# Designs tried in a protein design run: designed miniproteins, single chains, continued (4). Part 74

Each design is a single chain, and the fold is of that chain. pLDDT is the mean over its residues in the fold that is shown.

## One batch from the design tools (miniprotein)

Design m14547
Fold by ESMFold2-Fast:
Structure m14547 (fold): chain A 111 residues (1-111)
Amino acid sequence: SEREKVKEEIKKLAEKVKELLDQYKRSSGDKRRELAKQLAEEFFKLSRKEKEALDKGLITPDEIREIYKSSGLSSQDIARTVGIVLLLIADEIGKQMAAEGRISASYVPAA
């Protein structure tokens, strides 16, 4: 069924987010930055699939929570992922503003 296919897709994306987050936590330097970008990409895919499925009535918020639990994604893991994504966005905005001379480059945080 479409419902079962969507749940399986969301589960695979949640498992990938968890895998990348765990790799990110164990990484440093350039590898950590690259993993952060991959984590953001997979998290956006997950978020989009969840929204589409919820809007179509193919999944409930409770079923999403169960998928997260079965994938080992805690609420703290989701919060950390969001924090990593926001730091990447802030870094890109900060670099653009510094290039435009609108802020000092010293105010751009390390991503």
Scores: mean pLDDT 82

Design m14548
Fold by ESMFold2-Fast:
Structure m14548 (fold): chain A 110 residues (1-110)
Amino acid sequence: SEREELVALLEEALAELERMLAAGDELLANEAALTEEELNRVRFLRLLAEAQRRVLEEALARLRAGEALTREELEQELLEAARKAVEEAVKRGLLSKEEEELVRAELEAG
């Protein structure tokens, strides 16, 4: 029952991430309508969503294969993926120093 509940939650989360990624792609298709700051925000959010999608897809595959996975392990994998996405966004200059500090604070707060 817990496994079935977790599978359903993962499928819902993946569907939401796919919708967000599609919306981001539409925004990026019309780059001329966005400021550089808005474009950088969309690129950052896409990096974050892609990193999270990868973790959720792997988690779902593991559960469907009959492997054990806890909610705590999933939450830690998602947090690590988010932190790596933030580091990549900083490296690419997609976040201001103020935005970086705010995003890091949000990740640490859970």
Scores: mean pLDDT 83

Design m14549
Fold by ESMFold2-Fast:
Structure m14549 (fold): chain A 63 residues (1-63)
Amino acid sequence: MSPQVVRVDVDDIDAAIRYYTDVLGLEVESRTAPFRSGGHELQVLVGTRDGRPVLLVLRRPLP
């Protein structure tokens, strides 16, 4: 089965990671370091939530 892909625009990547892991229960298997692409700061996480695979893409718009 394909992973659930979640793309979210956020103003604070670190706060978003804490929210998805601590509040929503995402169990992180792997993550990138933050990187910049196309006027955005990006963070990609791969993990599971409620036994389902999740690919989480966090995007912070740069000014």
Scores: mean pLDDT 79

Design m14550
Fold by ESMFold2-Fast:
Structure m14550 (fold): chain A 89 residues (1-89)
Amino acid sequence: LREEAERAKRELERAKERMAETYLPSFPTEEEARRVGEEMARDIGEGREPGDFFPRTARELELAEEVRRAARRYREAKAAAEAAERAKR
């Protein structure tokens, strides 16, 4: 289902954006905060824990969990769409 994969991708992008915005007050520049937030969101989205770069406040944990859930749904929806395409004979 392509539309399901597209929706999951949008949800993942929004979750990453929310997580990046959370870091804005923690860094001297908006650009630096956005880069750090995006890197952490990317690692979590790929199923990796960011390690010691992840400040474990309740707020950041909640946003990281949202990114992880959105990334998992996107991976599953994408795999399902590709499997359905491969099943055509």
Scores: mean pLDDT 67

Design m14551
Fold by ESMFold2-Fast:
Structure m14551 (fold): chain A 102 residues (1-102)
Amino acid sequence: MSAEELLERAIEDAEKGLEYAKQGNFDEAATYFGRSAALARLAAEKVKDNPEARRYAEEASQHFLKARDAAKSGNADEAIKHAERGIELLRQALEIVREWEK
């Protein structure tokens, strides 16, 4: 997968996790946040030569791990907060990658 494709899939999984967290389905939310964290980490490795995109993807991965752990503990507010921040960071990484690969 390209870095762009990994970032897009990470955003999709994070948005699904966010929806599940808002519904109180914390098991599904944790699963999707874990997947998003893994995809963001892979994207960061793919963009290692672009330090700004790499930092955003790495920070997003950490937020999704925190969202996963919050979901596992049933803390909806923390899960949503970290997931939304992670999605914002991934969108920033995606914009940089799209401009860089033009």
Scores: mean pLDDT 88

Design m14552
Fold by ESMFold2-Fast:
Structure m14552 (fold): chain A 93 residues (1-93)
Amino acid sequence: SEVHEAMREMVIAQAEITTIFAYVYILDRDKIKLSPEEAEKLLERIERSMKDLKDSAKKVIEGDPSLKPQVEKELAITEKVVEETKELIKKLS
C-alpha cells in the first residue's frame, strides 16, 4: 500500500540522519576536522534526508490520520537532532 511505502521511506530517511549524526559525533569526539567539501556534502545530505522524512511523514498521515500525533512527535525530535548535527558539522569545518 502507499502508506507502507511511505513508512519505508520514513525509515530510510531516519536511518540516514542517524548515520550522519553518529559519524559527526565520532569526528567531534576524536577532534577530527572536516574539509569544506566534506562539510558541504554532509549538510546537503542531512537536509535532503530531513526533506525526504517530512515528505514521507506527510504521506503516512494522509494515509492513516490516526498516526498523526506519533509521527509529528517523531518529526519534532528528529528536527532537533538535525539542527544539532548541522551546528556540529559547521563547528568541525
Scores: mean pLDDT 90

Design m14553
Fold by ESMFold2-Fast:
Structure m14553 (fold): chain A 83 residues (1-83)
Amino acid sequence: VSEISEEALERLKEALRESAEYHAKNDPKKLEELKEILKEQKEAVLKLKEKGKMSEEEAEERLKFLEELLKIVEEELKKAKEE
C-alpha cells in the first residue's frame, strides 16, 4: 500500500479540475460517467469498512477525498450548463 501525501492528493485534485473543465466544455457526458464511477468507489470504500478490511479513519479519509473529487466534477458540470 502506497502512502499518499496530502500534497499528492492536492495535485491529483488540481489535475482532475483541469481535465473536468476541458471535458465539461467538450464532452459533459464523460463527466457524468466519471461522477457515477466516483459514487461506486465511495460505495466500495463503505463495503470494505463494513467487512473490517479498512479502518474507520482510513475509510473516512478516502470518503472525504472522493467527495472532494465529486464536488470538482459537479462544479465543472454546473459551469458548462451556465455557458
Scores: mean pLDDT 76

Design m14554
Fold by ESMFold2-Fast:
Structure m14554 (fold): chain A 80 residues (1-80)
Amino acid sequence: PSPYAPLVKKKVEELIAQGKSDDEIVEEVKRILRQAARDGLSVEEVSIAGGTAILVLKKNGRLDAAEKIQEIVDELEKEM
C-alpha cells in the first residue's frame, strides 16, 4: 500500500505546528500529490492522500487551504 496518505497527514500536521501559511501548506501538499501521481499511484490513492490533507486542515480550521487542496485533487484527477 502507498505510504502517501500517512506521509501527507504527518507533513500537514508538522507545517501547521510550524506556523506555515495556507499557501505554503497548499504548495507542499500539491508537490506531494503530483509526485504520487508520477510514482504511478491510482486516482483513488491520490484522492485518499488529498482527502487526508483536507481532513487535517478542516480539523485545524484551515478551510481556505482545504478548498484549495480539493481543487488540486480535482484537477490532478482530470490529468491522470
Scores: mean pLDDT 83

Design m14555
Fold by ESMFold2-Fast:
Structure m14555 (fold): chain A 64 residues (1-64)
Amino acid sequence: DEARLREVAERARESARKAGFSDEQIELAVKAAEQAYREHPKASLDTLVAAGLLPAAKLQAKEA
């Protein structure tokens, strides 16, 4: 579902911005959340957003 994929991407982007991520970290979070949706299309938005934020935070930021 393209609409759902876009919703996941937008929620991940917004959550990453609120967390103070850089533009690069935001892009990584969005891509990871989109990948999580492709693997688990029935997962909740919160779960998919978290799946995107975790790798971006750990890879790019020491604390988050």
Scores: mean pLDDT 75

Design m14556
Fold by ESMFold2-Fast:
Structure m14556 (fold): chain A 79 residues (1-79)
Amino acid sequence: MTAEEAKEKAEELKPAAEEARRLLAEVRASEEELAPEEVERLARLVRLGNLAELYKALAEGKITLEEVEAKLAEVRAQE
């Protein structure tokens, strides 16, 4: 994976990352109990947001490809 490919993936995931941040902020502010389906949906969006940040960091040279792969394996293990 090149830095250019990582940047492109980060841009593709940007809308999901923004939606995840907005929903997480709303959940935190409301203190309301979410239905299990909403929790699963939010968790998926948060994971996509985390992927976008990882690809962005890789594109900027702040993180190595090995670190990205380790983080992806960790995210998969949490499923």
Scores: mean pLDDT 69

Design m14557
Fold by ESMFold2-Fast:
Structure m14557 (fold): chain A 105 residues (1-105)
Amino acid sequence: MKEYSEEIKELAEKLKEFAKAVYGMDVPEEVALKAAELLKEYQETSTKDISGGFLIPAAVIRAAAEVYGVEIDEEELEKLLNNESDENLEKLVEMAREAVEEAKK
């Protein structure tokens, strides 16, 4: 089990609360911790003004892929992140939900 900083653990708890409240998504602890780490990296390295509403489900998708080896469509993910719209947000949230459900198997 990878040791995470207290900052990442706090961010993971906030991410879990947000995903449950906004998307109705129950994110596993290990996925939330990895997603929080990825969110911090995106905030520090990305020059793109991507909204938190897109970054959170994107981080969850990538975290599920890394933690559980869930196969994701990286090209579709990048396409959705490059064109922020309500339709693309719905598709991104659905993709995150499918990745989390597959990780629970």
Scores: mean pLDDT 73

Design m14558
Fold by ESMFold2-Fast:
Structure m14558 (fold): chain A 78 residues (1-78)
Amino acid sequence: SKEEAEKLAEKVDREGTRIKLENPDLTGDEAVKRALLNLGFSEEEAEEFLKIYKELMKDPNISRPEAFIKAIEKLLEK
């Protein structure tokens, strides 16, 4: 499960980076949402991911990559 989340997180990050490079007017959050949609997730799932990710990022003991992977893991549980 964690290994699946790590692999998916890497795919989402790579896709999001590409989307933002092609669409520089998009925010980072919008690029990540579009990456999730391109990888087969619904808009509701992508918005839930961003909500979880932003909440985790408020915790100073959680790194950005850890928060991202944990949010992906929560997405895979749904």
Scores: mean pLDDT 82

Design m14559
Fold by ESMFold2-Fast:
Structure m14559 (fold): chain A 75 residues (1-75)
Amino acid sequence: MSKQQVLQQLRDQVTQLVRQGNQQAAQATSPEQMRAIVQQTQQGIQQLKQWALQQGVSQSDVDQAVQQALDEAHA
């Protein structure tokens, strides 16, 4: 897999993960459920970042791709 493909996959997966987390959060019926959803989303993002780093992508590229994904998910 090329670095460009890794960054594209990272961005796409983070965007999907955050959007899904936001949908689940909107349906949360308790503060405990909300905290669990936020924690799961943050852990998922961290795992995706580490996966991309293991593929040989630089930390700066990973951080930029994640930030773009977060911006897209909140737009």
Scores: mean pLDDT 84

Design m14560
Fold by ESMFold2-Fast:
Structure m14560 (fold): chain A 89 residues (1-89)
Amino acid sequence: SSQQQQLQQGLIKLADQLAEKFASVVTDADEKKAFEALVAQLKASVQQGDGQSALALAGQIQKKVIELSPNNTELVIMSEKIRSGTFIL
């Protein structure tokens, strides 16, 4: 549906913005690579309409944000918005 396509595109855009912001804040190269891999998998699941995989990956992304950057309000809110969006996907 048009609403589903808008949600998918919005989630992909948020995931890209989250990845860029995370890479600018987190200094550990291995954590950056791991996070980029999670975001790539999330975007693929969202594009395929795989809500269950997308929700699980969004949860992993949120956990990583809270673990490595809990005081970055922008990153925390973005991760919460992604998880909420994947829940209704």
Scores: mean pLDDT 88

Design m14561
Fold by ESMFold2-Fast:
Structure m14561 (fold): chain A 88 residues (1-88)
Amino acid sequence: TEEVVEELEELLKKVEADPTDLEALIKAGLLALELHKKGETEKAIEFLERLSRLAREAAEKLKDSDPKLAQALENLAKALDKAVEELK
């Protein structure tokens, strides 16, 4: 669990530096779901909510300059929001 949290924190740091890093966002989301499976549901929800916000903010900023990437980020944010609702 501690190792998963450490990897998630590093991925979040990477996403905060580059919120268009779709691979890092997806990997972080999957690790947050692993935290849920390990019984750390509150932490999983917190990470998923942070990732969804970062992805949606990036999508909004990119909608005119890179509409395809913006759409991918918006779709990812919606998937993360759905995961949060399913865990609550």
Scores: mean pLDDT 83

Design m14562
Fold by ESMFold2-Fast:
Structure m14562 (fold): chain A 74 residues (1-74)
Amino acid sequence: SMEAQKEAILKEAEERLKELLEKLKKNPSVSDEQIEEAERAKENLLKFLRDPSKSVSAARLAADIAIQEFEKIL
């Protein structure tokens, strides 16, 4: 179902962003402001992914963009 696909995207994004955020916190080149911005971006994404009005494709794209942005900071 579409709901199951969205739940899978949410779980994947939450786990991956949590891992990346922990790596950002351990990186001495990353500022406290960048960490706070990343934490807010994660919370905003999870809220977006939990919105039932958003399509599976919109959820996948939003999750992929957020993950890529976190990886670029590392």
Scores: mean pLDDT 85

Design m14563
Fold by ESMFold2-Fast:
Structure m14563 (fold): chain A 93 residues (1-93)
Amino acid sequence: SASAEQAELEAKRKERKEIIEKNKEKKEEIEEKLKRAIEEYGHHLPQEELEEILKLVKASAEEAAVLLAEIGEEEFEKLLEEALEELKKHLLE
């Protein structure tokens, strides 16, 4: 039924919000690390492209906070380091 599907989507949204709130400080740390990488390696990009990348950074930080809850801190830090290196390569292309 439509009401059951809507309740399931609402429950998933609530769970995601709770995970992000619990990991708020870590989300902000991730966002700041990504912004610093963009500022250091993306300075040659047009303002419009930088604004789009910064929007993706915010979304990525939220997804990363959810991932941290799933895989734990040690594995997450390894993936974050790898992601920052890939971002650096992408910005330098």
Scores: mean pLDDT 73

Design m14564
Fold by ESMFold2-Fast:
Structure m14564 (fold): chain A 66 residues (1-66)
Amino acid sequence: MEKEKEIEEKLKEVIEWLAERRREEGTPEELIEKMKEIAEKTADKSEKTLEAAERAKEAEERAREE
């Protein structure tokens, strides 16, 4: 429960940070690295968080295009 919410919040933060950087001159490489770091840290104890990460990734892709 807590882990699931934690991952969702972290991924959401990355998406928001991505939107800000993208507007100024964000670098997609750095955004992807940040995303990977979050996923890797929670991989061992995020059985359900894996699904949340997938949903967040979809939102990230949309934020990047916009």
Scores: mean pLDDT 62

Design m14565
Fold by ESMFold2-Fast:
Structure m14565 (fold): chain A 87 residues (1-87)
Amino acid sequence: MKKEKILKLLEEALKVSLDNPKLTLEKMIEIALLKGVLNKEEAELAKKGFENPDDEKGREMIKKAMEVVLEVLAEIFGVSVEELRAS
């Protein structure tokens, strides 16, 4: 059940990634929440970090959400995170 929700959010994030960076980030935060890497408070900090680049904690939470998405993509494609970053 969680895997299906994560895959759907990831597909949605990929479809909008070029046209809407805010929506893409929101989908990435939802994936991190479903994975349990971010809690609700950390997800709100990530959203604030997108709106205010001077928010250090928000930027840290955004980085965590992005890393979780890269890990999920690496699992799906059967590659390393570094290979995904290179492509």
Scores: mean pLDDT 70

Design m14566
Fold by ESMFold2-Fast:
Structure m14566 (fold): chain A 64 residues (1-64)
Amino acid sequence: DEEERRIAENARRLGEELRAKAAKEFGVPLGDVLYGSYLEGDVAKLVAEAGDKTLEVEVPLEDL
């Protein structure tokens, strides 16, 4: 529905920001950053990984 689409789109945008931040912090090309996202209760968890490095942020669904 419309609200689920809005939440998904905002999560996607935040995920792209996290991937860019991780690439810059890890010193790797954007394409080398593995990205995942999942919902846990009322929180969206966004994860970026490259090699042995991981960057994770939590975003309340009310902020999406």
Scores: mean pLDDT 77

Design m14567
Fold by ESMFold2-Fast:
Structure m14567 (fold): chain A 112 residues (1-112)
Amino acid sequence: ASIEEIKKIMLEILEKLESLPVAEPFREPPNLAANPELLKIIPNPVSLSSIRKMVEEGKITTLEELEKELRKMIENVFKYYPEGSAMHVLAEEFKKKAEELLEEARKQLEAL
């Protein structure tokens, strides 16, 4: 697969993830100016918007790099929201959808 084909597939994954209702905790980074204590829990905030920018700018060029950043983002939410909370449950559902889309993309790239 070409770099252009991989980039297109990654942007399609991000578009699908961004459209999900369960994406709410991930769309934008937490407001650290309003919640400075979050910097102690999440020193490197990542969001779907920041990941998209990294893909668009060519800083993420492989599905493995995309998966790593998505995993980091999901793990940050699990650290921030307590287990059993509504936001934690949304993050678990989002993780499942992200894993499904990444697996579909891997199969598509194997065919190219």
Scores: mean pLDDT 76

Design m14568
Fold by ESMFold2-Fast:
Structure m14568 (fold): chain A 65 residues (1-65)
Amino acid sequence: APVPTVVLGGAALTGITLPLVLQAGDAFPAVGVGISAAGVTITGATPEFVAAAVPPVEAFLAAHP
């Protein structure tokens, strides 16, 4: 079965760096935050948990250019 994953990507996340992604992972230790060719990835134990993590992770990334 696919791991519950959401990708935040595209031009809106241009300039997101590995240090920022690592800081997001530290801020949200209950989810996996990473980077791929498609953009920033969020993984978690359930699809509902990942969906609930998307808005605060997006807000964190938007507040930390």
Scores: mean pLDDT 66

Design m14569
Fold by ESMFold2-Fast:
Structure m14569 (fold): chain A 94 residues (1-94)
Amino acid sequence: MTPEQEVDAELAMVLMQLSIIHRYSEDEEVSKLAEELLEELVRLYKETKDVEKLREIVKKVREKVSEASKLIDQKKYEEAKKVLEEAIEEVKKE
């Protein structure tokens, strides 16, 4: 698999997870943060020409989104919000 194909696949998975959280979350603030993170990732993808840097950021965000998803399943919405906010901050720093 090329590095570009790997990034596209990982990004697609993260965007799908964020879309599910946004669409089905019972907590309005969690839903809003998932949408914001999705928009920031799409922005980064369009602006970043460094594929390796983008891949590392997408992997970190994927780990945070997976953690937030587990917290949401446990109805730990306040903890899930903090994890999503941390992921948004990491994307915005780039």
Scores: mean pLDDT 82

Design m14570
Fold by ESMFold2-Fast:
Structure m14570 (fold): chain A 95 residues (1-95)
Amino acid sequence: GIEEALRHLEEAIALLEEAIARGLAPRAFTDLKHGLEEAKRAAEEGNLEEALRLLEGSISYIDTLLSILTDPEARAVLARVRELVEKAKEALEEA
């Protein structure tokens, strides 16, 4: 449900904040983080259709970043964030 989706999004945002602080793909990860914060806000406001649309956009952006980023640490962060975003999407679809 929504509460489970919000927990997954909070974990993904925290991972991106840590990665940005470490200097990993700072512009791309900041843009991704902002997208996830907007999706979280939409979900909190009960706008599930908008939240799902934003999460699908974030997954597409992550897949684009995985095709161009070569740093193994940045790629590992993106892979984990992708898993959390997929879990958030699944939890919202059950709401």
Scores: mean pLDDT 89

Design m14571
Fold by ESMFold2-Fast:
Structure m14571 (fold): chain A 70 residues (1-70)
Amino acid sequence: GPERVRELGEKYGLSEEVIDHAVAAVEAYRAGDRQAAIDHLLKATNLALQEKDLDTAEEFAREVARILQA
């Protein structure tokens, strides 16, 4: 759930802004708002890329996508 997203973001050293967008994506997806989920996930991924690197952003996005489908 959202708690696992926060733990992952902290593990990857991502900012609270990235983590909050990823959490919002999970919450929106669970509420059935697919467009909001996509928008938040893209924002989180783009911010992670800016703060770290492509490998970290891809790994984080992959793990968040797994949480979305759980």
Scores: mean pLDDT 84

Design m14572
Fold by ESMFold2-Fast:
Structure m14572 (fold): chain A 65 residues (1-65)
Amino acid sequence: VATPQQISVLQARRTVYLGSAYLYERLAENETDPERRAALLQRADDDRRIAQSLDQQINRMLRQN
């Protein structure tokens, strides 16, 4: 069974990646060059995928018997 502390650490890490994704999305909104905009959106997508992976890890720990 996962400890509350272990879950809290993973939740904090997930929040950091979601915040990073949000930052890249905001930078892309102000980018006029299509290639640079696409690169910023790709970085945001990568960070969101990491956050999703962390969320799955948290959910697995919470479902432990």
Scores: mean pLDDT 84

Design m14573
Fold by ESMFold2-Fast:
Structure m14573 (fold): chain A 70 residues (1-70)
Amino acid sequence: MEELRKRADELIDKEIEYIKKKGNVTDEQLEKIRAKLRENRDRLLENMTPEQLEKVLKVAEDFLEYKEKE
């Protein structure tokens, strides 16, 4: 679980960086998005098995990496 939490935190940081690079969002909007992502992370960590969370994180990581290449 510690490794999965770390991966989720890193994914949130990468998603915020991606949104920041796209531009046209305020710092207030970025903080609201970050808060929502953290809330979702905590809910997933509480309600999913490690196997389920691993699959969800891998899909999200692969999708973000795909977007960053463009």
Scores: mean pLDDT 77

Design m14574
Fold by ESMFold2-Fast:
Structure m14574 (fold): chain A 69 residues (1-69)
Amino acid sequence: MARYEEALRRELEAYLGRELPEDWTVEDHLEFHAKLRSEKYNRPFEEELARLREGHERELALQAAQAAA
């Protein structure tokens, strides 16, 4: 879990060129990327946010499966 969240945090920090606040959440990351993807692909923000949330849920499921193995 922590490694995935840290990877998302590092990606966003690299893009912004600055450190994120300590109260940063995965939801903040998903909303930020949804806005960027909405602009890039000319698609509704809600659709891109839903896709990113689905991807996040899949990653959590994979990490849970690895922890159970």
Scores: mean pLDDT 73

Design m14575
Fold by ESMFold2-Fast:
Structure m14575 (fold): chain A 74 residues (1-74)
Amino acid sequence: FEEIEKLLNSPDILKRGEGLALLYLNKDDPRVFPLVLKILKEDPSEALREAAKEFLEKYGSEEEKEELKKVLEE
């Protein structure tokens, strides 16, 4: 999982995209939601932020979807 976090912290957009794709494969891991939410809030790429939003809408729990709503209101 640390390898995924390393990819997500890369200055290379392609490596961050690979990290996000690996989060999709591990969607049931409780460590995934905070990392996807961080991409939505902080990633400079609009495409990666849209992918993160789609992920949270599709696979987020009720609680996680409420957090998504709060982030989108900011």
Scores: mean pLDDT 75

Design m14576
Fold by ESMFold2-Fast:
Structure m14576 (fold): chain A 94 residues (1-94)
Amino acid sequence: MVTVELKTEVLPDGTVKVTSRISASEEYAPYSLYLSIKVNDKTYPLVLVRSGEEVTHEFKMNKGETVKITVTLYGLADDRLRRLATAEKTVTMK
């Protein structure tokens, strides 16, 4: 089993914290895991991760703005890149 859990925190000043937690079962131990995160068409650099790790990204939102956050976990083994998990979350600043 492979999962990516998204946690979002919206602060009163409009700062949004997005935390991605990676969980991969023992069968994925041979894989190099890479996390891709996209926020409002902005793609962050690909990050090498391990099972149980958390990656946090911060950005600013304006009142009334809605952003879609997409996180994709890739596994690389035997020179093959596979999409293992995808998580999406929509955040609205009111």
Scores: mean pLDDT 79

Design m14577
Fold by ESMFold2-Fast:
Structure m14577 (fold): chain A 55 residues (1-55)
Amino acid sequence: GSADSSEALNMAKDTVKDTGASLEEAVATLSQNVPLSSLLSPTQASQILESLKSL
């Protein structure tokens, strides 16, 4: 659901803060992260990636 998408987006932002990585690196990691696809439906994963791109 939307809550799951928001949670994953927040985790990506936290990763950027913790590691100092760019948001682009977080997007690349999420798109290549098989566990993310397993935890979320393809639709939810796509929504998260689109949200990260729009930031």
Scores: mean pLDDT 58

Design m14578
Fold by ESMFold2-Fast:
Structure m14578 (fold): chain A 75 residues (1-75)
Amino acid sequence: GPSVEEIAARAEAEMLANVTAESLARGDVEAILRGMWREAEASGSEEERVLFEAVLTAVTHLDPATGERIRAEIA
């Protein structure tokens, strides 16, 4: 099957393709990232953590303010 890195790369690409200025403005992307972080913390899953980091990095590239805000919350 696909590696964790391949799954993460696909998740990043799909997030980048589907993120819009409207979804960022509504806080939908922040809600998704907070949900992903809570799931990774609750499960202790390395795969979920890698997926979260990939998606957060992609979002930070598109909108640094949103990415930096989420990073500050989990630090």
Scores: mean pLDDT 78

Design m14579
Fold by ESMFold2-Fast:
Structure m14579 (fold): chain A 86 residues (1-86)
Amino acid sequence: SLKELAEYLREEAEELLATVSPELAEEARRLGKKLAEEALKSEEVFAKVAGKANDGLAKVATLDEKGRAETAGYLLAVSEYLEEKL
């Protein structure tokens, strides 16, 4: 279900945020909220953000701390978008 997918994406984001500095985690949360708001206004933005989240997860083992934080932000954005559509 969309609810289970949203929960899964949020859990993945929280695991990534646990591996980064508090400052990067806060930045990622702000990014996620901003991108979720933009995605709710534009299906094109949603598709782009979802693509970035998927790409980040696929290469997560090779990402530096900043890359993991950015990926978490994209995951949070997709999760929030799905929750708003429920």
Scores: mean pLDDT 88

Design m14580
Fold by ESMFold2-Fast:
Structure m14580 (fold): chain A 88 residues (1-88)
Amino acid sequence: MEVVVDEKVTVKEGETLKLPALLTGMPTQRAVVRLLDENGNLVAEKTLDRDYVIELKNVQKSDEGTLTIVVTTETSTLSATVEVIVVD
């Protein structure tokens, strides 16, 4: 299995960043999705059974940079990175 996510996303300051991610070879079990900032701090977490959208609410300019998406299933841990650009 692989996690596929957009390499670069743009979000307006104060809005919700919605980051759709797809698991290749869709899981039949629950997956835990964690979004980490460039320092490894947890900024969002969601539990889903299939394809998922990770949300980061009330995005600020300080949230710009490279985020790491970590997907944990019963059998695997997968990761991908995304570059976030915050606009006015």
Scores: mean pLDDT 70

Design m14581
Fold by ESMFold2-Fast:
Structure m14581 (fold): chain A 93 residues (1-93)
Amino acid sequence: MDERVLVRGALLHEALETRTEAELEALVARLRAAGYSDEDIALVREAIRALLTDDRELAERVAREVGVEIYPDMGPRGLAIRSLQAVLGVPQR
């Protein structure tokens, strides 16, 4: 139980610290090794890109795909962080 919680927390922290496309590809390799699906990895990529580009439309699209609630006063950062938390909270087996 603790190992899964720690791995998910570490991956979320790494995602929030991602600042370049090269760092994003390194994170993707770690997500694959941790058992995340290609679909979940694609959502993580889009959420991180929304964070890096401050793209509200991309952040809202990712939030809809992940199933997180969108509020009109939420910035793209808030939406992307919630999407990352939702996707990374349930690793695929």
Scores: mean pLDDT 75

